# Designs tried in a protein design run: designed miniproteins, single chains, continued (2). Part 90

Each design is a single chain, and the fold is of that chain. pLDDT is the mean over its residues in the fold that is shown.

## One batch from the design tools (miniprotein)

Design m7123
Fold by ESMFold2-Fast:
Structure m7123 (fold): chain A 60 residues (1-60)
Amino acid sequence: TPAQEKVEDAAKALAKAVKTGDAAAIEKARKDLEIALADPAVTPEDKEEAVKIIIKEMSK
């Protein structure tokens, strides 16, 4: 769904920002992820998947 896609994209963006160490990029990515997660169409499973995506991207 569009809500799932936004959460996945935001999670990947956050992981990428964290890997760069840029505080401004990290804060922007965190905010974007918070907004995506606030969508009422987002399920608990989507939130768990976001965490898994962050861990996976961070491990690359």
Scores: mean pLDDT 80

Design m7124
Fold by ESMFold2-Fast:
Structure m7124 (fold): chain A 96 residues (1-96)
Amino acid sequence: RVRELLRELVEALDRAIEAVAAGDREAAIEAAEEARRLAEELYEATEDEEVKALARAAARAAERLIEAIRAGDEFETEVATAFLAMVRWLARRLLE
């Protein structure tokens, strides 16, 4: 279950990052909202403190991206996308 949620989270983060790169605002918000939901499920499903910390970081990064896109803040969107990329990198390492 935890590994499945981590894999789904990585996939949602990938979709959000690609949507931002493509300029697809609606797809980016949808993928970020899915990533936030998966992060919340991951936090509840795990007893591992490192996985819980990653889940919190993922949820916050996704929320930040959604807010930045809705506000039309290009700089904050870029910063939030960089945080999503970092969280994705960490999540992939936990899958090894």
Scores: mean pLDDT 86

Design m7125
Fold by ESMFold2-Fast:
Structure m7125 (fold): chain A 103 residues (1-103)
Amino acid sequence: MEKELLEKARELGRLVAEALRAAGFSEEDIERAATTPVREAEELIKKLKEYIATSPDKKKAIEEAKKLIELAIAYLEAGIRALRGGDREAAVAEVRRLAAEWE
């Protein structure tokens, strides 16, 4: 699961980077987009390992961690499918809209 999570994060990052490059984003924005999913996946893995290590109920903590990793993989897969089969221009427009709302 950990290996699959990281592999899916890399694939999503690559597809987002390709979409942003096609839309004329800067190389700095493209590199950030490519690396963000992997960085977030690594942080999730670290936090879950800390949660298991500090939990009084190790078995429950391991089961919850597995469910969270499976959910994260499902979200990454949904993003990958949208970018591969969906309208990339619409996806890029939505990213631009959200970015404008955050800044």
Scores: mean pLDDT 76

Design m7126
Fold by ESMFold2-Fast:
Structure m7126 (fold): chain A 69 residues (1-69)
Amino acid sequence: GAATVLMAGAHDLSEAYPEAAELLREAGRLAREGRVDEAIRQMEKAKELYPELAEEVDNVIAAARAELA
């Protein structure tokens, strides 16, 4: 489901990009709580603050949105 995709993506990216780890862990926490829209907004915030994450974040969000369709 979308929450699982967001949790997995947030975890993997937090390991690859320690600078964004706190923002990404918050996205994972929101997804675990079923707050999918808030988790997506948190991922977008991470992308805004760390543009080098843009492609990876967009891929995670797209995969999560596909699970909602």
Scores: mean pLDDT 85

Design m7127
Fold by ESMFold2-Fast:
Structure m7127 (fold): chain A 66 residues (1-66)
Amino acid sequence: MKTIKVYLLRPPTDEDVAALERFLEALKERTGNEEIYEKTRESVDKAVEEARKTGKPVEIDIYLEP
């Protein structure tokens, strides 16, 4: 499994969250792998919540097939 790190440098807006949801839908379609989709979605959801709560930069782990 390949991991790409992305950073939220500011609290995401509702538009940013919508863009992340579109990305997750595209990821699910592209990989066809439910485990990768679920792990990436969990990472995104936790990072969005933490960034909104703290206002600090947060790391997102995006999982891909090799």
Scores: mean pLDDT 78

Design m7128
Fold by ESMFold2-Fast:
Structure m7128 (fold): chain A 72 residues (1-72)
Amino acid sequence: SLADLASADRVVIELSEGTKIEDLIKALEKAGVKVSKVEVEGNIAILTVDDRDRAARVLANTPGVKAVYAAV
């Protein structure tokens, strides 16, 4: 599953149609989360971050995020 790609430093997200990944990265950086790697395939994005739990909380409250697979 998509959750299997998540790890201690990675978050997997599903984007709502029309959402730009760049806007989500800006939201994370504004919240103090450092994003070191971004991999996007269609509406799925894998983000490597310095604080996964903070990233997951920010993304869960960000418009344009359909689902977050950052759980353990």
Scores: mean pLDDT 78

Design m7129
Fold by ESMFold2-Fast:
Structure m7129 (fold): chain A 81 residues (1-81)
Amino acid sequence: RKDIPEIKKILEEVRKKGAEVGAELKAAGLSQAEAVEKAEEELEKEVEEAQKKMAEIADEKGARVVPNVRAAAIEGAIEGV
């Protein structure tokens, strides 16, 4: 089915990591907007690696759509701040 557990797990992990980094930066005295921007920078490599892995899993399992991992990381950071 379209809800591949491995893809869902990657998205959840990226969202949680974004929220953790965003919350840490907010606690350090950054504004919400600054914390989200810095969280995106901190997670850039992880987002790229996760997006590549997710695309590979989706292709192998014949998924019709590959979620945007960067968007998930940013959403997590916004949630964390």
Scores: mean pLDDT 77

Design m7130
Fold by ESMFold2-Fast:
Structure m7130 (fold): chain A 61 residues (1-61)
Amino acid sequence: MEPSLEEKIKEIGEEAVKKLEELTGIPRLSDAQEFYKRVDKKVLEEILLETTKKVEELEKE
């Protein structure tokens, strides 16, 4: 398999969403998206920063 760049980014994004769900304590995918918008911007920035870092590491390869 040769995962495209988009596939890798999607995986990282999915993990970021899961992390937000864990932080909010609501173990539901549909709820995770809603909380994604309601979670504090500071928490979102932390998740986005980590996601960006992972993407950069993939690009560096």
Scores: mean pLDDT 62

Design m7131
Fold by ESMFold2-Fast:
Structure m7131 (fold): chain A 70 residues (1-70)
Amino acid sequence: SAAAEAALAAAREALAAGDLDRATQYAKQSGVLGSFAGDEATVREAARLLGEVAARRGDHELAERAFQAS
């Protein structure tokens, strides 16, 4: 959905800016919106982005779990 895609784009921008908290918030929002819309591609991309955020935080265990979900 357009809303899920917009949230995913906002998450990517926050990650690029180093704002890991906002990146997490937007990626979670994108996953929820994508799930309601039946948009599996957006849900998987949100999970991958959450994994990348976790890796940037140094939380490698959480990053691996998120990547497995993608």
Scores: mean pLDDT 82

Design m7132
Fold by ESMFold2-Fast:
Structure m7132 (fold): chain A 95 residues (1-95)
Amino acid sequence: SSMEEEKKKIEEELKKLGEELAKAAGDAARGQGSGVNAEKDRAAFEKKLEELKKKAEEYKTPETESIIEKMLQEAEDLSVRAWVEASDANAAAKA
């Protein structure tokens, strides 16, 4: 159905933005302690977060709200995972 196809397109776009946000989160975690890149990596993360939120708001309807909430949660989970993995790798490299 056209609504199911629309929801799938929204899921695909938000998933892609969530993956880009997770990459920026990992970069920001790796940049901690370098001084020079920390502000740039944080700014890139904040910009991607704003892009994700803007797209989520643009697609928000009563019919899409549940899928948008799911995609935003998945994006958050991916970003947290990327941050933890990058932080753990950095700690292991210093051991």
Scores: mean pLDDT 78

Design m7133
Fold by ESMFold2-Fast:
Formats: structure tokens, C-alpha cells, sequence
Structure m7133 (fold): chain A 69 residues (1-69)
């Protein structure tokens, strides 16, 4: 499952785990959608870029990463 793989990748990244207050992963059609709450809102753009790079390198499906809010 792309959703299960995305969760595994996020759960096993210690830097993301240190910087995220919350995240959710779900699937919309063939697209994996990740919604995140950063611990520091000023890091949002950097965290979105990092998560997108990680998931796009490892998943064969389109990925959307967004901030809650």
C-alpha cells in the first residue's frame, strides 16, 4: 500500500519525527496526500520540501504534501 509505505518512511525519519507535531496520510484516487502540523510554523516550507523529496524518491505514485491550516 502506498499509504502504508508513506507512513513507514515518515515514522523512520528521526529528523521529521523531531520537527512534526502531527501528520496524517491518506489516499485520494492514486495520489498519496500527507497533511502535516510542524512544531515550528516557520519551518513549514522546508518540512514540506523534505517530505516531498523523501516520498517522491520512494513511492511510485503522485504525492501531495500540505500544512494543516
Amino acid sequence: SPVAKARELLDNDPELQARLALYTVHQEGDTVVVTVVPKDASEADALLARIRELLEANLPVPVVVRVYE
Scores: mean pLDDT 85

Design m7134
Fold by ESMFold2-Fast:
Structure m7134 (fold): chain A 74 residues (1-74)
Amino acid sequence: SADEKIAQAKEALERGDLETAARLYMEAVDEDPSNPEAWKLLEEVIERLRAAGRTELADEVQAYLDKKRKELGI
């Protein structure tokens, strides 16, 4: 479920595995776009990716987020 993916992503984030955290949060948004926690945590992961110098992945996740917001009208 989306909630299970959020839980797994939080564990990955605690370990510093930003790439796994980003993928799992994106999957959570795809599964349940009405869950505001997944959106918020994905924004936090983008900021952490940029701070870590992972600019290509940060840009990819940001593009995903922007596209999903446009599709949902939010």
Scores: mean pLDDT 83

Design m7135
Fold by ESMFold2-Fast:
Structure m7135 (fold): chain A 93 residues (1-93)
Amino acid sequence: SVEEALEKVIERVRAFAEEYIAAMEKAGELTPELRAKMEASVKKLIELIRNNLSDKELLELANLPREELLARIAHLLAGLDEEELLEILLESL
């Protein structure tokens, strides 16, 4: 269902963000400022997903391979004017 697809996409987005934040923290590269920016961008992306994507887009995103999903997320983050976070995410693809 579309509702299940929406929740799956959100869970996958959160899981990716948590994985990336944890990796940066382990590498000693995570500043409090960067963590706050990343968390704010994830919240904005989730709101964009909930309020702006069509049923078809949600179903497609829920079933995309990891690399394709990350590419689509990077495109959505560009729309949120989060250029620094977008650059970091693109380096992870």
Scores: mean pLDDT 75

Design m7136
Fold by ESMFold2-Fast:
Structure m7136 (fold): chain A 59 residues (1-59)
Amino acid sequence: MKIEEARKKMEESIRKSEEAAEEARRRLSPVMAEVVEGLMEVSKSASEFVGERRIEKLE
């Protein structure tokens, strides 16, 4: 099992996620798109926080 395979899968997941987000932004009004961007920033911070806890738990 290679990290290269994991990177490929993550890259594809990111692409699909970006496509879905782009499609959602097109369907949403420009005002809502700005709100979604703010929420994504908060979600990223929360994800990093949870990630740190998981690493400590596993290690």
Scores: mean pLDDT 68

Design m7137
Fold by ESMFold2-Fast:
Structure m7137 (fold): chain A 77 residues (1-77)
Amino acid sequence: MVSEERREELLRRAEELVNSRTSLSEAEKQAILADIEAVLGDEEVVARLEEALERGDLLELQFVIGVHHLEQAVASV
C-alpha cells in the first residue's frame, strides 16, 4: 500500500520536474500530472516513477505511465 505522504511527495517532485521544462505547454504539463495521479494506487508503478524522477528522466516517467495504462487495458479484456 502506498502511503499518502509518499504519493504527495512523488506528485510534488513530478510537478517540479515538469515545471522545470520550459518547452512544455501548460496543457502538456497538466496532462502528465493527471496521468501520474491516475497511477499512484500501484506501489510498483510508484517505485518506478520515483526512480525516473530521481534521474530527472521525463521520457522514462511517461513510458512507465504508458506501460501501466496498457497493462490495465489488457487486464480489463
Scores: mean pLDDT 74

Design m7138
Fold by ESMFold2-Fast:
Structure m7138 (fold): chain A 94 residues (1-94)
Amino acid sequence: SAEVQRLVAELESLVGSVERALAAGTLTRDQLDLAMAHAIGLLKELGKHYPELTELADEYEKRWLAVQDDFEAQRALLRELVAELRRRAAELRA
């Protein structure tokens, strides 16, 4: 599907951008919130084609709410999600 290909390309672009920003230590709390919201949104859109990705989005949304008062836990969770998204994007490209 052209839509799935577009969403996977957006996901790969987001993963690369977030990985660079995490490595540079440049992300603010607001930027972490925006990156997480963007990642969850893309997973929900892909979840229309792959229901397991909706479940993944729901789980990370729940975990994100649990770490709202902990910036270091937020960064660690975003790093974990980005690694998961890299794996999922590779599977969807295969």
Scores: mean pLDDT 88

Design m7139
Fold by ESMFold2-Fast:
Formats: structure tokens, C-alpha cells, sequence
Structure m7139 (fold): chain A 67 residues (1-67)
């Protein structure tokens, strides 16, 4: 269901953020998490995948580190 898919990608995002928080400053991780959450909120549930959420999170992490 759409709800189950959203829950799955949100749990995946939480796991990515938790792992990243062991190696990177909190402000960088929170900025990346916010961008990934915006992606989840703006993307139709049928198009949401943990892979795409991980990509968006990793891209946002890189952008935050380049600042």
C-alpha cells in the first residue's frame, strides 16, 4: 500500500541518518535528512524507493559538506 511504502522509505532514511551521525556532524546529517524528507513528501508513493531516498540523502550530505 502507499502507506507501507512511505513507512518503508522513512525507516530506511532513519537508518541512513543514524549511520551517518556516527561519522559526520549533526548539522550536516540533519540538513541532508531534511532534504530527503522533502523528496519523500513531494514524490508519489508508487515512485518511492529506498535506493532513491539513499541517493538523495547522500547527494545532500555531499552538498552540505561542500559548504
Amino acid sequence: SPEERREEVLKALDEFAERASQYFPKEIVEKARKKALEYIESTPPEELTPEDVRRVFAEAMREALDE
Scores: mean pLDDT 83

Design m7140
Fold by ESMFold2-Fast:
Structure m7140 (fold): chain A 65 residues (1-65)
Amino acid sequence: KKGYLVLTKSSEPYAEEAVEKAKKALGATEVEVVVVDSVEEARELIKRIRLLHPDALVAGAGREE
């Protein structure tokens, strides 16, 4: 099964660690990372992923990082 992790640019240096945490938290075998400029863009992207792939596992990190 596949998961998605949406990060802001400010969190990009921590992307590898965030992917490892997301894999454990979501129980996903594969995680696709998408980097966006802002938390608002991350929120819109997560919403779009859920609409296009309602069975998808999605995590977001970037509000404080």
Scores: mean pLDDT 71

Design m7141
Fold by ESMFold2-Fast:
Formats: sequence, structure tokens, C-alpha cells
Structure m7141 (fold): chain A 86 residues (1-86)
Amino acid sequence: DKLIEEFKEEGSKLQKAIEEKDAEKAKETAEKLVEIVKEIAKTSSPEEAITLASLALNAIDTAEKKTGADLSELKEELKKIIKEAE
């Protein structure tokens, strides 16, 4: 699945941005990751959408804490996906 591979790729890029403490790259990668989760959520089961959104939320929260990037809006978008899938 192309979207699952893109999710893994962007997740890896986000981890690299965290290691480098690069707030700009963290924000760009987090924005892409949220967009991928939104696309997956359109075609996946509610359980799959909740799982992937939760994984992305956890990764983005870590990125915000480690890089200082303001990712609050992106975290709210993921929380909305989780709540709508419940």
C-alpha cells in the first residue's frame, strides 16, 4: 500500500528531524504525516484510522517537545480524526 509506505517514510524523516533538533523539518514532516493519515482515514477501517492517527500523534508530540516546533494545530487535527473514527 503506497500510503502505508509513505507513512513509514515520513515517520522516519520525523525521527531524523527530532535527532537533529530541526524545528523547521519537524513541522514540514509532521504536516506531510498528518496529510497521509487523513488520506488513509478516508479508505481504512475506523480501527486502522485510530491506530495510525494515534501513532502519528505520539510521534508529533515527541517532535514538538524535542525540537520546540509549534505542532499544536497538527495534533488537534489528529485528535479530531481519532474522535470522528470512534
Scores: mean pLDDT 85

Design m7142
Fold by ESMFold2-Fast:
Structure m7142 (fold): chain A 108 residues (1-108)
Amino acid sequence: VPEDHPDEPVSRAHLLAYRLFSEDLDDDERRRTIEDILRALREASERQLREDGLADDPRVQELVDLMLEQLRRELEQAIAQRTPDSDPYDLVRQVWTRVGEAIERHRG
C-alpha cells in the first residue's frame, strides 16, 4: 500500500482495491468501494489525457469508458472468486493485469 501519495488518484485506487480484498466488507461497502476505485481511476485518466493533449479525442474517451467497465467486471469477478486464503496483493495485481490485457486487445 503506497503511503507517499495518498491524495494521488492511482495510489488511492490501489489502496481501495487492496482494502476491497483484505477487509471483510458487507455488500453495500463493497459496492461503495468499487465506485470509489472507478471514480479515482477516471480522475487519473482524465488528468493524464489533459497532460497528453488528448482530452478532446472521442476515441480516447471511449477507451477510458471501456477500461472502467472492464475494471468493474474484473473487480466483481475477483470478489466472487475470493477465498479465505486469497492474497489481496495477488488479487489487485491480477485485476490490473487483466484490465491492461483488455486495453491492449482493444488497441489491436
Scores: mean pLDDT 76

Design m7143
Fold by ESMFold2-Fast:
Structure m7143 (fold): chain A 88 residues (1-88)
Amino acid sequence: MTEAEKKLLKYTLKLMIELASKGIYFNFGLISPVLIEGLKSLGASEEDIQAFIDALKELSKYKRFEDIPDEVLERYAEAVKKVIESNK
């Protein structure tokens, strides 16, 4: 996992924790159309976008970076890599 991936992961978790503390829960079903549109503009495939959403959903179960299993971090990192490095 790169330093950029660690930084992105930290910001994602911080955002999720902040929203949860305000009583706002992530509803991936409601945000997924907007997220899909945004990621498609970056050249990502629908399959890679779905894998990314699934990885984010799994990651959102954890409140602390240290509590995240390595397998979850690896799946998230791979999904981010596929979305960002997607060549059409």
Scores: mean pLDDT 62

Design m7144
Fold by ESMFold2-Fast:
Structure m7144 (fold): chain A 72 residues (1-72)
Amino acid sequence: DYGYQVGYRSLAERLVEELGVKKGDKLTIEVDTTLLKRYIEEIGKEIGADVTVKLKPGVTVNDVIDDHKQGK
């Protein structure tokens, strides 16, 4: 909503750069938003890093619904 998706992707790119994630790296990151999780995982795969992103306990109902729709 309100174009926040574009902002989350840009934020994920900056986060990955600031962490210095590069090809061959293996690390675990915890986030509170499914969009940020997806973008970080996608960028990590493009770089060739093994990035595991965990969701903070208490994911919202909207996040659960989104996961169900993409599971198809």
Scores: mean pLDDT 66

Design m7145
Fold by ESMFold2-Fast:
Structure m7145 (fold): chain A 94 residues (1-94)
Amino acid sequence: SAPSAEELEHREKVFEEIVKKFDLDKDEILKNSNSFEELLLELVRKYAEKMGLDEEDIEKYLEAFRSGDESLLSKELKEKLEKYEREIEAKLKE
């Protein structure tokens, strides 16, 4: 479903918390990203890395994101991503 105004505001806070927690330079990420999609890709890479995804799984995730082809994701990786989505949603509702 479409995020509410409160969900969008909370997502921005979570985004900033992730950037700070993972010692990411927000300005450098913004400078290296010429679109919001590229910004999300960089954040997703770092988040997946910290959540314990292997380099191979991270690369498959990024390829699936860029191509829109979910068949690049294994069943196990897709289930893991769905778990991460649920965990993020839980934080957004706190």
Scores: mean pLDDT 64

Design m7146
Fold by ESMFold2-Fast:
Structure m7146 (fold): chain A 88 residues (1-88)
Amino acid sequence: MDERELRIEVAMAMAQMAASVIKLTAEKEGNKELAKIAEEALRAAGDPRRAPEVLREAARRIAALPDADPEHVRLLELAADDVEEALA
C-alpha cells in the first residue's frame, strides 16, 4: 500500500468515527439538529478532497447551536486538520 494512500485512509476512517460518535450522542440526547449536522458530515466523508471543508463547516454549525459541546467542535476540527495534512 502507498504510504500516502494509507495516511488518507486512516485520516478518513478517523473522521468517519468522529462524525459517527457525534451522531450517536445526538440520537441518545434527542438533539435532532446535531444529529443532522453529524449525518451530513458523515455522508461527505466519502470524498477526501472535500472532507476538510465539510468537517470545518460542520464544526462551525455545531458551534452556533444552543448548548454546543466544545468537544464536538474540537473533534471535527482536528479530523479536518488530519485529513488536510494527509492530502499534503
Scores: mean pLDDT 82

Design m7147
Fold by ESMFold2-Fast:
Formats: structure tokens, C-alpha cells, sequence
Structure m7147 (fold): chain A 71 residues (1-71)
């Protein structure tokens, strides 16, 4: 996986943790906007096989984050 995409995924995980620790509507919006940017970057840089795996990982991070915010 290209380093830029790996760094973006690590930043996404960091933003998810920050959102869970200090939830706010603004941080949730930033998190959702960042997911969109990360997926756009991945769609331009990754081959289709790796892109599918990456999208699954991003969706898992999103689902886990939203679940923790509700519970």
C-alpha cells in the first residue's frame, strides 16, 4: 500500500479515537469529511483489489466509531 494511503488510514484512526474520547458535532463532521477524502485518495492510487480491501477497513473503522458514540 502506498505510504500516503497508509498515513491517511493512520490519521483516520487517530481522528476516530479523538472523536470517541471527546464527541462533538463538529468533530463528527470532520471525521466524515476526512473519510470521504481518504476514500477519494485511495480510489486514485490503489488497484481495484486493494481498493476493495481498503474500503472495507475504512467502513469497519466508521462503524466501530459510530457504535462507540451511540453506546
Amino acid sequence: MPEEVKEALEELRKKAKELIENPSEEKLKEFEEFIERVLELASRTLPPEELEKFKKEVEEIKEETLKKLKE
Scores: mean pLDDT 81

Design m7148
Fold by ESMFold2-Fast:
Structure m7148 (fold): chain A 91 residues (1-91)
Amino acid sequence: MEPPPVRTPELELDLPVDSTAAETLRELIDKAHERGYLSDEERAELLELVASPNPRDRELAGLRLMQLMAEKSGDEELVEEYRRHIEQLRR
């Protein structure tokens, strides 16, 4: 385990906002859970957000997933960046 201190480019700023993108996000959530990055509770919470008819909830699910993955990988700067985006979205 020798992770370089490389932040993921903000690829996920263009988060899924339609049904196709929501399906992709659901797949990413399941994959993260299989890898042990998500608890059963965290997976359930993210899937509920993805299933929401509110596009803000789907965007929040993507940001929260990326935040949790960054947290598990030890990228503190990326965790803080996603936390700020989540705060702005949740007003």
Scores: mean pLDDT 70

Design m7149
Fold by ESMFold2-Fast:
Structure m7149 (fold): chain A 72 residues (1-72)
Amino acid sequence: AFIRVVFKEPVSIKDVEELVKRVAEEVGIKDANLAAVVDSKTFIIHVGEPQLTEKFVKALNEEERVESAEIL
């Protein structure tokens, strides 16, 4: 599955990768990777485990730095 994540403020690729890794570990996802950079606030994440995608999106939306996260 692909997820679009929009941040409240511009973030570095490193910050996005660290956040994705941490949230993936929290929800039990083993295969979550940055797939594309749209702009300084907007990133596409690939999740290899479709059954955990909704839980992952919910956890991303609970992050203070995240404006919105949605399944594509």
Scores: mean pLDDT 87

Design m7150
Fold by ESMFold2-Fast:
Structure m7150 (fold): chain A 98 residues (1-98)
Amino acid sequence: GAAKAPYSVEEVEKKLKEIGLKKGGKGMLGTEFLDSDGNVVVELNEENGLIGLPLSTIGASSEAEVKEGEIVTANINGKKVKLKVVGTAPQTVYAYLI
């Protein structure tokens, strides 16, 4: 089943900014967040606080390496953050910050 979000959208935005990400434009999932090099590294769904990230941020090479409900560590903008996996898509993990 889908994990319940531990944080509000406002709390997730605050945490993403605290690790040095800058709010960008609108992507496929929601609001884009940019790293120090200007790359989109997180996309935030503003309806539910779900985030989308490249599989590479959690050290995965394919969706098959990642399980729903798993707690993983992502490396985002040189910072380590803990995530609870909700699902995957090609090259993408969907998760909640914890």
Scores: mean pLDDT 81

Design m7151
Fold by ESMFold2-Fast:
Structure m7151 (fold): chain A 66 residues (1-66)
Amino acid sequence: MEIEKLKKEYQEESQRVRELADKLVEAADGTPEQIAALAAEMQREIDHRNNLLSKYEKLKKEKEEK
């Protein structure tokens, strides 16, 4: 089911964000360029996660109206 797939994708994306957060902590003593690159990657994953959540909420709402 589409809703279940979106929920799974959201959970997988949330895991990626956590892994990038861990890398940022490890890179705290690194160069500003390294930190900026990891932060940018994390922001892209956060945006994707938020997009998946929005799609999940919309699909759930549409199904409840049937």
Scores: mean pLDDT 78

Design m7152
Fold by ESMFold2-Fast:
Structure m7152 (fold): chain A 84 residues (1-84)
Amino acid sequence: SLARKIFNRFVAELLEMIMEGKYYQASLAADEIFKIVQKKAKELGITEPIKDFKQALDVLLSMPEEVVKEVEKEINEVIKKHRA
């Protein structure tokens, strides 16, 4: 699943930031990513709240592949911004 692959990579990137001592940046990145997923979910009529990684994964798995690709692009920019 593309959604699962993106989610696993995203979680790995955040864990790497935490291991680098970037706890605050990792927290900000996670919050921004939850907001991106929530915004795309709302555009698709999905109203499930996203408060944790499990809820984010469940929502991503329900999205069409084209939308998941858009979410991946936006998540990559968030990770790049907070990691750099």
Scores: mean pLDDT 84

Design m7153
Fold by ESMFold2-Fast:
Structure m7153 (fold): chain A 93 residues (1-93)
Amino acid sequence: ADEALNELSDRLGEAIEKGDVETVRAALDAIVAAHPSLQPLADEFLKAVEAGDIGAAREKLRELLTHLRNTLSPEEFKAVAEAAIAAIDAVEA
């Protein structure tokens, strides 16, 4: 289901707008743990958020989610999205 992807996209979009670096870092750490080849893109995304560049951060989020969707199976993508959401929930708790 696209529900986990939509939730992840919405929560990361909100974190970008708020400049919530810790929420973005937690989600990216979970994504990279599942798919280590995404480390360079995750680093660029985090750097944009840390800089307060909302436009660049949104574009990097789009690139990250597109790469995951194109590279992973639907089942693997759902698992990665759910792991990232769980990491966000743990930081917010």
Scores: mean pLDDT 83

Design m7154
Fold by ESMFold2-Fast:
Structure m7154 (fold): chain A 94 residues (1-94)
Amino acid sequence: SSADIAFLRAQVRRLVELLQRYEAGEISAEELAAEVRAILDEVRARFADDPEIVAMVDAALAQLDRAVAEGDDELLRSTVIAFAAELRLRIEEL
């Protein structure tokens, strides 16, 4: 729906803005991870009946948790970038 497309576009913008703030040193890795997790939870809740989106979110949550546990900055950044890219692809398929 147009509402779903608008929602997903808003989440992509949030992810990009968070990553930019992180790269600028304005937020910590812990703050980035917490805010990205909130976005992932919102996407999962809205699309709970879409098994492909649920699987995509669950994979991103697992990578995010691993990045935080290992202190892996490259994995943290790549997880955010990859999830934003996957949301953009899903928008094109809606």
Scores: mean pLDDT 89

Design m7155
Fold by ESMFold2-Fast:
Structure m7155 (fold): chain A 68 residues (1-68)
Amino acid sequence: GLVDDIITTLEKIVKQTKNPTAKALLEKAITDLKKGDLDLAKNLLEEAVKLVTDEAEKSLLKLIIKQL
């Protein structure tokens, strides 16, 4: 489903994320998505996007946030 596809995409992003605070926020968001806590996950992703400097990663995170 959509949430499972988002989790898979976020797990790939986490492996490439260089900022340790952003990486921790993304890992927490994945955990919250797996629990069905979409609002908590969305808030964590919005905080992570502020810390990410890679434009492609930032754009992809913004698209994911918009789908939640």
Scores: mean pLDDT 88

Design m7156
Fold by ESMFold2-Fast:
Structure m7156 (fold): chain A 108 residues (1-108)
Amino acid sequence: DERKKRLIEEIENLSGNQKMYILRLAFRRLSPEELREILSKYTELSDEEIRGLQRGDDAAFILLLSKLSEKAGGDEEKIDKILDDILREAAERLSAEELEEIIKEATG
């Protein structure tokens, strides 16, 4: 899907703050199973923590970032790489229409 590839490329060129907002919006649109599939590669999350990410819970997102930071040994470049990989995997699971809506929300 060329349209979807262009939208993902657009996301990759956004600011870190916009990427984080897009990641949070994407988590709200994914199933618990999809979130677990993406995130289990990087850290262990409880069912309640997964549900928190889907609800857009600030505490759940902060906890996720904390767990990723601990796994990366506090290496900022490794954390950024993990977050970019998670964002790409989340974006690939969404439709082109959902990606356009999320990008508009994060950039407007």
Scores: mean pLDDT 86

Design m7157
Fold by ESMFold2-Fast:
Structure m7157 (fold): chain A 99 residues (1-99)
Amino acid sequence: MAEELRELAEEARRLAEEVAERAGDDKALADLARDLRSLARLLEELAEREPSVPQLTALQILAVGVHFSAERVEDAELAERARELAERALRLARRLMEA
């Protein structure tokens, strides 16, 4: 579980940096990069400690935020990667709540 959280956090962080580098003056890319960084930070925190219910709820909210930010992005590759990452985060949050 902690390893899956770390792996997902690293992927979110890498994608956030790629999106930020391409953002320039594009608000949609800037918003996506911000949301991905927030998601990565929470995933890192969850990997260090046992998750609380408020943290798992926050994870779901941030993952949904990434999904909506991705819908505004014209770069299909970045949008798809962001959506896949958000879906993985949602599945992980549900699994942790059921454990």
Scores: mean pLDDT 84

